# Designed miniproteins, single chains, continued (3), part 29

Each design is a single chain, and the fold is of that chain. pLDDT is the mean over its residues in the fold that is shown.

## One batch from the design tools (miniprotein)

Design m9043
Fold by ESMFold2-Fast:
Structure m9043 (fold): chain A 60 residues (1-60)
Amino acid sequence: PVGAIATAKEDYTAITDELLSFSKGEKIEITSVIDDNLVKATSLTTKKSGLVPINYLDVD
């Protein structure tokens, strides 16, 4: 859900400017739900925002 804090399951390197790069174990706040597989999120570590595949996140 929007406002949930998720933990990255593994490292992800963005291949486009729209996607967020993150490291395994990074805490990520979900700011918007785009569809069943994509969310817009902000890294609590880097303060960067972007699109994240939900299957890379363990939602708390």
Scores: mean pLDDT 78

Design m9044
Fold by ESMFold2-Fast:
Structure m9044 (fold): chain A 68 residues (1-68)
Amino acid sequence: SAREELERALAFLNSLPHFEAERLGDDRIVARHTGSVEEMIGVALRLIGDFPGLRVRVEGDEIVVEAL
């Protein structure tokens, strides 16, 4: 389910160096990034590939992940 994908995405993001992710409500994650822009884009692309039930956006130094 999208909820289970969201929980796995949260755990994945918090396992990575330079990322700190938090859940906002029942359908959204925001992950702050402190490394390179290239690293952030790479992680966003992995999320798109691994979690097809989720919407992934890059906003400045943050990745926003939402249940579809």
Scores: mean pLDDT 82

Design m9045
Fold by ESMFold2-Fast:
Structure m9045 (fold): chain A 62 residues (1-62)
Amino acid sequence: SSMEEKAKEILEEAKKKIEEAKTLEEQQRYGSEASKELNELGVPEEKILEYENELLAIILRK
């Protein structure tokens, strides 16, 4: 769906920003911004939680 395509774009952009971020504060800010955008787009809470876990995994890898 169109919503799923937009959600994937938000997630991929957030992943790139988090990978490039130099501080934990920046990583957390980009993650928070992505969650807000997904919520505003109408993505279900369960799906947002899955995406948040994906972003957290990237942060923990750093």
Scores: mean pLDDT 83

Design m9046
Fold by ESMFold2-Fast:
Structure m9046 (fold): chain A 91 residues (1-91)
Amino acid sequence: GGEEALEGGERALEAGKKGDGKKAAEGGARAALGAERSGDPEVGAEAGRLAAEGGTLAAKKAKTPKEAAYGTAGAISGIGGAFSGGGLELT
C-alpha cells in the first residue's frame, strides 16, 4: 500500500524529469491508488507531492497538447492522492 504509493510518486517524478507525460500520469494514478489503500496520511501526502511535481514537469516539457494533457493528469492524480492520504479532517 504505502510503498506502492511512494513508488508511483517517484516514477511520476522521474518520468516528468524526462518529459514523459504518459508515464508521469501512470505514476500519479498509482500514487493516488496506493495512498488510498495505505490509509497513511504522511505517505499519501509525500506520494501526492512527488506525483504532482512529476506531472507538472512533464506538462512544462510537453511539445504537444497531448503530452501537456498527460502531464496535467499526472499532477491532478498526485493532488488527489495527497488529498485521499494526506488527512481529510472532517469536523
Scores: mean pLDDT 72

Design m9047
Fold by ESMFold2-Fast:
Structure m9047 (fold): chain A 56 residues (1-56)
Amino acid sequence: EFEKIKKELVELADNEKYDEISELLSKQPEEDRKELSKFLVEYSLKKRKGEEVTIE
């Protein structure tokens, strides 16, 4: 179930469990893994926008 995997990836990303994300993605078919990776990258970019501070 693609939607269930997306939810699991979000939970793992929120808890910074990147090793488990890699394992979960490796179990997916190549096309699904591509789509899930894209989704995760978009989620990570949104999260980073809140965390990043640029100091001169």
Scores: mean pLDDT 71

Design m9048
Fold by ESMFold2-Fast:
Structure m9048 (fold): chain A 60 residues (1-60)
Amino acid sequence: GSVKVEEKDGVTVITAEFNGKKVVSRISDEKLAEEAIKYAEQLIEGMEKKAKEAEKEAAE
């Protein structure tokens, strides 16, 4: 997965993509935007790790 962050006109635009699904969030609060970015990155990383472990067990 990937997280893309863009700032425009005082609004933080966060685009999160995983397994062909795309979520776009627009946040005007700088602190909430920073927390949302960290949460999205952790969530995607956790989902990728879980998917790899499940695939490895199914292959053995």
Scores: mean pLDDT 74

Design m9049
Fold by ESMFold2-Fast:
Structure m9049 (fold): chain A 80 residues (1-80)
Amino acid sequence: MASKEDILRAIGLLLRAIGLELEVERLLKEKKLPPPESYKKGLEYLKKGIEAFKAGKIKEAIEYFEKAIEYFEKALEEVK
């Protein structure tokens, strides 16, 4: 099983990913822009991470959430 530290890290990464997703969505709506490919990939990895977390695969969830964050940060740079 993953450590308590891994679980807390996964939760922190999930919250960060959700925050970035919401910020990108807000900017896309305000600027009336279509969602970039990076945003769509971020959503895909976020969903995979949530499913891994629900299955108790905490280390896999961490990897997916880190990828989701990377893609949402790329999307944020593209829409600002």
Scores: mean pLDDT 87

Design m9050
Fold by ESMFold2-Fast:
Structure m9050 (fold): chain A 78 residues (1-78)
Amino acid sequence: MVKEADKLKAQAHEAGEQGRNREAARLYEKAGDLYEKAGDLKTASRMYWMASQFARAAGDDELAKELRERAKELEKKA
C-alpha cells in the first residue's frame, strides 16, 4: 500500500511539473487515499493539500475546497 502510494506521489509530482494540473490533483488525491488507509495521516493530509492546490490551478474550486477540508480533518487526527 505505502509503496503504491509513493509511486502515485511521484507520478503526481511529474504531472504537476508538466503543467497537467487536473491529472496531478487526481494522482495526489489517490496517493492521499492510500496513505490514509495505511494509517499515515500526516502524509495523507499533505497529499490532499497538494491535490487541493492543483485542483484550484485546474479551475475546480469545489474539488479544491473538499480536498482542503479533508486535509484539515486529518491534521486534527494526526
Scores: mean pLDDT 85

Design m9051
Fold by ESMFold2-Fast:
Structure m9051 (fold): chain A 72 residues (1-72)
Amino acid sequence: DEELLEAARRRAEELIAEGQQTIAQYSSDSAMVKTLQDAIAEVQRAVESGDVEATLEAGGRLADAVAAAKAS
């Protein structure tokens, strides 16, 4: 379903942007930065695969990583 894939890609783009902003805020914490960079890379790979389920799963992990960073 092309609409579902497009919606998943837009959500992934928003999450990647938020992840990048979070990295900028926490640049002194190398472990947190690496976790966020790895999560962003996973979302990018899932989007490139065209797999909606993989994109949603990777996006969820990135959202969790961003939430954890902001809570610390």
Scores: mean pLDDT 82

Design m9052
Fold by ESMFold2-Fast:
Structure m9052 (fold): chain A 82 residues (1-82)
Amino acid sequence: KEELVKRMMEIGSKILGLAVHAVFEEDEEVRKEILELIEKASEYLNKAEKALKEGDLEKAKEYLEKAEKYVEEAEKLLKEAK
């Protein structure tokens, strides 16, 4: 449980960081794609938090893994835009 909470906090921090970088992204198409991926990551992070509160550790882990993948895709797009 504690490991999942730590991972959720780390992903939340990354989402915030990506959102800040997206605001300063000059390429409108890249900015739009990053914001869309952040929105999806936030949705899955919220689902993971809800599952964790309900005691469903398996679902919490699955949703967290999806949130992590969307964050990774957003980070990759940001690197490719430079």
Scores: mean pLDDT 80

Design m9053
Fold by ESMFold2-Fast:
Structure m9053 (fold): chain A 55 residues (1-55)
Amino acid sequence: KAEELAKQAEEAEKEGKLLEAARLYFQASLLAYAEGDVEKAMELYGKGVEALAKA
């Protein structure tokens, strides 16, 4: 689930849709955290912040 959202975020980033990518990374991060994968949640949150900074 979180992995699917992360893949969608990567695709959006590849297409230059940085704001959309940031939103998807943040959603993926929250879902990973809910699933108990704190390390992946922090990684995805970082990617979202980077995408947002470039938007």
Scores: mean pLDDT 82

Design m9054
Fold by ESMFold2-Fast:
Structure m9054 (fold): chain A 74 residues (1-74)
Amino acid sequence: SLEDLSKEELLEKGEEYYEKGKKAFEEGKYLEAEEYYEKAAKYYLAAGDKEKAREAYLLSAVAMARALPEIVFP
């Protein structure tokens, strides 16, 4: 589980998912970006980095809003 990772490992995983989310968002893959940013936020939160977690959650919400037409008209 996330609790089994060190703070450093949690931050590294958060960064990996954040970068994946950013790339997916730039490619217009908003559903993928939402999922990656949400994962990044969970890792940052587990690491105790509330600011990075908040930022990642906000980006996840933005990605979901951008994905709305794709969800309704897939």
Scores: mean pLDDT 85

Design m9055
Fold by ESMFold2-Fast:
Structure m9055 (fold): chain A 53 residues (1-53)
Amino acid sequence: TEKLLKIFEEVLGVSPIKLSDSFWDLGGNDMLKKKIAEKIKKELGKEVDLTDL
């Protein structure tokens, strides 16, 4: 989803991001996972589990 990728790009500070990119390879950490999940909930109204990234 385009909105989901934009949230990842904004939180990680990396663009462009592809669906095949690893969250950890993009410099992700537990704090950024939490920020992404919170932003997805606010902007898309969805709760996501990011523990598998």
Scores: mean pLDDT 68

Design m9056
Fold by ESMFold2-Fast:
Structure m9056 (fold): chain A 68 residues (1-68)
Amino acid sequence: VEALIKRGERAAALARSWGLDDQATELENKIKALREAYEKGDEKAVKEAIQEFNKTDRALLEALRKAL
């Protein structure tokens, strides 16, 4: 989980450097939700948060490709 959070934080920072602030903020919100679910020890919530994180991360990568 921590490795995914760190990877997401770097992706959000990269998106901000490209002017994709809205996409970066959305990813940061998903990272926060994942961290909260992990801290609560809710396995179902963690799985759902990972799924949402992955969807948002893929959308951010698509936005980066279109930003040029």
Scores: mean pLDDT 77

Design m9057
Fold by ESMFold2-Fast:
Parts: C-alpha cells; sequence; structure tokens
Structure m9057 (fold): chain A 72 residues (1-72)
C-alpha cells in the first residue's frame, strides 16, 4: 500500500509540474482535469487526514501555477 501510494504521489507531482511549467495550455488543462479525477477517486478511499494532505498539495500546485501565469 505505501509503495502504491508513493507512486500515486509521484504521478500527482508530475502532473503538478506540467500544470506549473508547461508552455502548452492544452497540456495544463489536461493535467488539471487528471489531478481532479485522482483526488475524486482518492476521496472515496483515503482517511480524512490523508485526503487533507493531498488536497493541500493540490492547492499548492494550483497556487504555484497561478503565480507563474501572473508573472508571465
Amino acid sequence: MDESFKLLEEKIKKLGDILINSKDEEERKKAEKELEKILEELSKILPPEELEKLKKKYKEILKKAEEKRKKE
């Protein structure tokens, strides 16, 4: 379980990197949708504390993406 959870965290990190750093608007849009779907699926399975941890990571990714767009 820990290993599978770590792979999922790595996937979230990769999608977050695309959302923040990609120059392609369609890639960013796709990454955002995929992240939302992952969080929705995890919300059905994860304990509240783990879900809050992932939601915090997602919000930080969105915040960084927004700051990056604002500074363009």
Scores: mean pLDDT 75

Design m9058
Fold by ESMFold2-Fast:
Structure m9058 (fold): chain A 118 residues (1-118)
Amino acid sequence: AEKYGELGEEYLKQGKFDEAIEYYTKALEEDPNSPLAPQILTNRGMAYYNQGKYDEAIADYDRALELNPDYATAYANKGMALFKQGKYEEAIEYYEKALELNPDNLLAEANLERTKRA
């Protein structure tokens, strides 16, 4: 899990989203109950998001939040995916949840303000 998670992160940083998804999937298959699973799911969701696969991204963020309901990053990222789908009211709810958990999340705050104007 850790080794595959690290490889997934390296490919994600390079913008190689197919390879990132492949290695994150291997990490989750090897150790689905890893303490790193919420982070790995959120990172795989980011790779799906960057490919425009917003439904797949949301599914990964939802699973991350089932495992760790306090994971502010997954709320903010789900908000971004909902915004891309034109679900602005739902996106606002998830950005507000992210800010409730982490008030210093400047990305969630900026996205919340942009979404309110849409």
Scores: mean pLDDT 86

Design m9059
Fold by ESMFold2-Fast:
Structure m9059 (fold): chain A 59 residues (1-59)
Amino acid sequence: DPEVEALERRAARLAAQGRYEEAARELRKLSDVHRQLGRDEVAARVDASAAALEALARQ
């Protein structure tokens, strides 16, 4: 799925640059796409990664 691959690459690049809030937003979009595709376990793990990046962006 080209949308999934694009979101994954964008999130990884932003995280590598220390842009954690932006990376978390892309991961939240990725989680939504996985949930729409019935991949609830993958979506939950992506959401956990987004939450971790959100925590890094705050304080």
Scores: mean pLDDT 86

Design m9060
Fold by ESMFold2-Fast:
Structure m9060 (fold): chain A 82 residues (1-82)
Amino acid sequence: SKEAVEIWIDVLLNSENVEDRILAAYRLGAIGDKRAVKPLIEVVKDKSAPEEVKEAAVEALKSIGDEEAKEPIKEYEEEKKK
């Protein structure tokens, strides 16, 4: 539902619990709603976000399959090679 997407976006961005943020990313990926794309990209780019949350956000973006996510994913994967 529309409400579920907004709740999971809020958990992804604002929860103090790392496990809840990881769960939110996977839920958003499974739902496949493109409203999650920009919030997930912001998590991937956030230098302060835990690495596990960024990894979950990348997997969610790959699951959704939006073209807007291709460059952020590539940039993240190149940084991981360093």
Scores: mean pLDDT 85

Design m9061
Fold by ESMFold2-Fast:
Structure m9061 (fold): chain A 72 residues (1-72)
Amino acid sequence: SKLQEAVREAIARMLAEDPSLASLPEHQLELILYQKVADKMVEKMRQARKLSEETGEKVEVEIDFVELLKEL
């Protein structure tokens, strides 16, 4: 699936940036990845809230998990 492919590619990039992580089991690598995705989500939500408060318009954020993984 697109999701599983995106997860594998994101883990590969994470390992390329920090090869020491290669000693960790897959479930720990996934937890680190999901934490990075959560941080990206919080950032996007904070930006949308700030824009909404500044403009007085309702700013809606569509969270696409696969796109967030690709941004990592």
Scores: mean pLDDT 82

Design m9062
Fold by ESMFold2-Fast:
Structure m9062 (fold): chain A 72 residues (1-72)
Amino acid sequence: SSMREEQLAYLEELLADKDIDPELVEDLRRAVERRLLSREELEHAVEFAESLENTASAYTAFKLYLIGLELD
């Protein structure tokens, strides 16, 4: 769908110059596929991912954050 294609393209633009763990990048792509996130939600989610410590608890918190976006 055109909306998901546009959002996925915007996500790739936001990721282009960032060093984010591939696991978190995949979580972001799945969130876009499951729900149409606004550009502001995508920007915030990418910033959150970029700021995360490389720990299981931080990654779990991020996954729960993305689930929260799906429920709004």
Scores: mean pLDDT 79

Design m9063
Fold by ESMFold2-Fast:
Structure m9063 (fold): chain A 70 residues (1-70)
Amino acid sequence: SDARLALNNKASEAVARAVKEFEKAGKKLSTLQKNQLGIFAREEVLKNPDISLEELTEKAKAKIEELLAA
């Protein structure tokens, strides 16, 4: 559905923005970490479809910090 496509696009954009910000800071994510981040973002938009792109990007950034500390 168009609604599901919009949610998937929001999750993908938030992930891309968060990853770019960390890569600009010299912190490179592995393929596994990027996959885990993608799953996290999709779960977040399913729990809260009304979440803003900005708020989702901040949650994705926090998730990257968690993944890099593991």
Scores: mean pLDDT 87

Design m9064
Fold by ESMFold2-Fast:
Structure m9064 (fold): chain A 60 residues (1-60)
Amino acid sequence: KEELRKKAYEQGKLIEEHLEEMERAREEDPERSPEVGREQNEKVREHAKKLSELLKEYQE
């Protein structure tokens, strides 16, 4: 259960990093921002699913 908690925290950190990358792309490359945003959004959704699975397993 200690390991599951650590992995859940790690997934949360990755989501935060992807959100920061989206914001950075918007500031530095506005022309490509929609494409980068879509790619990063998909990454966030993927990690969110993993986080949800880990939290559900932790509750068991």
Scores: mean pLDDT 73

Design m9065
Fold by ESMFold2-Fast:
Structure m9065 (fold): chain A 55 residues (1-55)
Amino acid sequence: SKKEEMDKIREEVTELGDENDIEKLEKAVELLEKAIGPEAGKILREKLEELKKAL
């Protein structure tokens, strides 16, 4: 169950990330936060901010 959820999220995140679209990455973070919890969302938001600074 959880592995299938994670695989689905990973696939969506990979597709969004490959497009280098910050808005889509923000959606991926929201989806993962809802699935795993706010702690995961916090970590991903930090990485997203680092990505924004690199762009």
Scores: mean pLDDT 67

Design m9067
Fold by ESMFold2-Fast:
Structure m9067 (fold): chain A 74 residues (1-74)
Amino acid sequence: MTDEVLALDLEEQKELYKKLTEELKKKNLPIVTPEQIRAGREAAGLSISDKRALAMAVAANQAILEEHERREKE
């Protein structure tokens, strides 16, 4: 999922992130922000680009939404 999101333009990543965060907020689910990804990476002594941080946040939010939908379907 992260590699597929990285293949998108930055604007496409922002739109996907916005769509996912809207769905997560509507369902009262936790939201992963690019700033949280960046802070975690920096705490580990690693650098991260804005595009990579956004892509990782999108992938994490997709996983949260998919898990919630899976549980609703069961």
Scores: mean pLDDT 77

Design m9068
Fold by ESMFold2-Fast:
Structure m9068 (fold): chain A 77 residues (1-77)
Amino acid sequence: SAAEEVAELLKKAVEAALAGDLEKAKELVEKAAEVALAAGADPEVVRLAEEGFKAGLEGDFERARALFAEAEARYAA
């Protein structure tokens, strides 16, 4: 399923980040966003989640939390 593919790509992004490969981690997050969009996910939710993951990868956890909160609020609406 698209959800399983997105989850696997995000898992690989975390593994790349832990290995110090932030460029690969960001590329994997972008691929996860593309899969979600192709599966019909809300583009604004995907954008907010992608920006949240990228902020987290850069160590900006406050911004990541705020972006994920916006994505969750939009998804729940």
Scores: mean pLDDT 85

Design m9069
Fold by ESMFold2-Fast:
Structure m9069 (fold): chain A 80 residues (1-80)
Amino acid sequence: SLLEKDGRENAPALLRAVEEEAQKSIEYAKKGDFEKAERELLHAYFLAAVLEAVTGPDSPLAQRARELVEKAWEEVEKLK
C-alpha cells in the first residue's frame, strides 16, 4: 500500500497526483464545468490529506500539497 512501508517513498508520486488534479480543476473551471472542477478539487484535497497522513503535517511535501489545493480552490472560485 502507498500508505504503508512504501508510503514515504511514494510521497513524491502523491504530490504529483495532487498537482495533476489541482490543474484539472482549474482547466474544468475555465471551461465553465464547475461540477467537474469541484470533483477534481475534492480528489486533490483527499490526496493531500493522504500525503499529510504519511509524511506528517509539517513535512515540505504535505505543506506544498496543501498550498496547491488552496491556490486551485481560490482560482476556481474566481472563475465562478
Scores: mean pLDDT 81

Design m9070
Fold by ESMFold2-Fast:
Structure m9070 (fold): chain A 65 residues (1-65)
Amino acid sequence: EKEELERKKKEILEKAREEAEELEKKAEELSKTDPEKAHELYIRAVGVEMRALAEVVDLELEYRR
């Protein structure tokens, strides 16, 4: 069912966006005092978004089969 697919995709992307935004906020706060940790948090934020995109693609492929 398409509705179930769209719901799961939305949940994955929304969760990833929230996690990435929180990591980016922490990174921005740390950028002035601890740039190394800030950099690590930015990388983690990118990783969260990339993983979510991969999960969405996998989910779409399952439903197209």
Scores: mean pLDDT 82

Design m9071
Fold by ESMFold2-Fast:
Structure m9071 (fold): chain A 55 residues (1-55)
Amino acid sequence: VSAEERRAILLEKLAEQSAKFKAQVAANPDLSYIEKLLLMSDAVAAGYAAAQAAV
């Protein structure tokens, strides 16, 4: 497989994992609104950075 193809697969997997994490954070009643926003923001940033670093 090409590097481009590997990148596409990785980004798709990251999107799935990010969506699951966001759902878990949103469903957690112990987290405040601000904490949810920060965790979601951090997860998106970390996922994007990981995707760029891996490819």
Scores: mean pLDDT 70

Design m9072
Fold by ESMFold2-Fast:
Structure m9072 (fold): chain A 75 residues (1-75)
Amino acid sequence: MEEAEELLKKAREAYLSGNDQEAVKLFEKAIELAPDSPLAVEAYTLLANAYSRLGDFEKAREYRKKAEEVAKKLQ
């Protein structure tokens, strides 16, 4: 899905530039468009890292678990 891939690219750019709040919003939108996909696995993983950098360790742990669960569904 082109829109989800574009959001993931923008989210990665925000994440790499240290704009974690913007990255979180973009990753969440990408996941909504493609929730059970390889894209969602990457988005959940980076979203967890972004929340960790923002100091929200509870959400970071929850999103890491979601990344693992989606990855298992795809195997």
Scores: mean pLDDT 84

Design m9073
Fold by ESMFold2-Fast:
Structure m9073 (fold): chain A 70 residues (1-70)
Amino acid sequence: MTPEEHLKMLLELNPEMSEKQIEKAKELLKILEQYEKYLDEGNFEKADELLEKAQELYKELEKEIKKEKE
């Protein structure tokens, strides 16, 4: 599963997310959209940089969502 697919599933499974969590998820989706754009342009260095940033944000969001469920 790709990070963007996993993020979409997280959002669908947790519709009652806080405004801050939703904002963070939207920011992450925007970064992933830019990542795909750089991949299509063949700019792998910029794409890799964005992917690293997206993975960090995603891990934080996932931890916050899991903590609320437990």
Scores: mean pLDDT 72

Design m9074
Fold by ESMFold2-Fast:
Structure m9074 (fold): chain A 70 residues (1-70)
Amino acid sequence: MSKEEKFAKLAEEVRKKILELYENGADEEEIKKIEELGREAQELHDEGKIDEAIKIVEEALKKIEEIEKK
């Protein structure tokens, strides 16, 4: 899998999980923090910093897991 394909797959997973968090009534403030990480990752990707972009998307997924445990 290319780094571009990995980023696209992880970004889609984050987007799907954000929708699920809204549907399940998760804290909007927590969701907003995840959306901010998503924006940061997209900016890094747009700058060609793909490894850093992937790292931030993976951090967003970890934060989603912490919210799901609450």
Scores: mean pLDDT 82

Design m9075
Fold by ESMFold2-Fast:
Structure m9075 (fold): chain A 77 residues (1-77)
Amino acid sequence: SAREAAEKAIELVKKMGDTITIDELREIVQKAMEGASPEAARAFGRALVEAAQKHGDTVTRDEAIEALRKGLEEAEK
């Protein structure tokens, strides 16, 4: 489910350092989205684009988790 994928991605993010590049976050999302719906994958993709526009190429752990929460919120519509 989208929620399970988001929880898995958040756990992977917590194993990273204090900052994460958008490319690393995208890779984490791709791994977590294995078996998720195309709609969920698209929602998380949009959340990552928004995070990159707001924060640039690097985000904090908290900003990464917030982007994943926004992706989940969009996917759960």
Scores: mean pLDDT 79

Design m9077
Fold by ESMFold2-Fast:
Structure m9077 (fold): chain A 60 residues (1-60)
Amino acid sequence: AREERERLVEEFFRQGRELEEKIKQAEAAGNKDEAAALRAEMQRLSLETDERLRQIALEA
């Protein structure tokens, strides 16, 4: 469904911004390991969202 896809994209943008803020906070605190983990989480979120969008299109 088109509406479901649009909501997923909006949710991705919101989560992405939240992760970027957390990365910035971790870097400011000197927590390089935490910042690296959050960046990996961002990359994973991006890839997972792309796959989910593909699945929604195939199952619609």
Scores: mean pLDDT 79

Design m9078
Fold by ESMFold2-Fast:
Structure m9078 (fold): chain A 68 residues (1-68)
Amino acid sequence: MTEEQELIRLIGRAFALGAERDPEVAANEVYEELKKRLGQSKADEAKPVLLGAARMGQLAREIDREAA
């Protein structure tokens, strides 16, 4: 798996976790995983994207809940 593929996978994980829990908690969990795998610099750069993905996941969950 390339660095780009791993980053895309972790962004997807942040989205999925954001649907289940607080987006900041979800983003931080994925940030720590990314930091361990790709290093702190890459994780710090990706942190806003991870938070955005987690917030989108939470929004998708809320939309589904409101539609039901």
Scores: mean pLDDT 80

Design m9079
Fold by ESMFold2-Fast:
Structure m9079 (fold): chain A 67 residues (1-67)
Amino acid sequence: MEEQKKAFEEIKKRLEELLQRAADLGVPITPEQVKELVEKLAEKYGLTKEQRDELINYAIEMLEKLK
């Protein structure tokens, strides 16, 4: 349980960094690419369906704000 929470927070922070960097560089990232990345990371780190869905929604919202 604690390991999954740590992985969740680390992935969330990494997604924030990746999306901010892409926006700063003008690199287009689609919502579909974000979803695929989160799904792969969730599978690799054994995240729950709820944690996966939360990360996808968070990353998409962040992407929309950054445009």
Scores: mean pLDDT 77

Design m9080
Fold by ESMFold2-Fast:
Structure m9080 (fold): chain A 68 residues (1-68)
Amino acid sequence: MSEKEKEMLKKLEEDYKELLKLIKEGKLSKEEVEKAIELARGLAEKLKESAPKVAEKLEEVAEELEKL
């Protein structure tokens, strides 16, 4: 992986942990969670070829959020 892709993955994992905390604390509405899922999937599709590991992680995040 490139250094840029490693930094993106680290940032994504940190952002995901914060997002899960906000959901568990009831600070995000269902609509905000649904929007986050749509954004994650859209970004994954765009990044599939340029940053495949980031795209893979975004799909995992979207799938986990849908299970909440």
Scores: mean pLDDT 77

Design m9081
Fold by ESMFold2-Fast:
Structure m9081 (fold): chain A 57 residues (1-57)
Amino acid sequence: SEVVREAVLDEASGGVYRIHGVVLEKVAGDKELGEEYRELGERLEREARERLREALE
């Protein structure tokens, strides 16, 4: 299913954004950009998991 494929990819992307957010904040010292990346990652993961759950029902 296209919906399942897109949801899996978006969840993976969300995880990457969350990790990048931590690196930006803790290693690069860019707290604002780090928070933006973490929030984006959290939203992508949440939305993707919701779509995946619905598609697998």
Scores: mean pLDDT 83

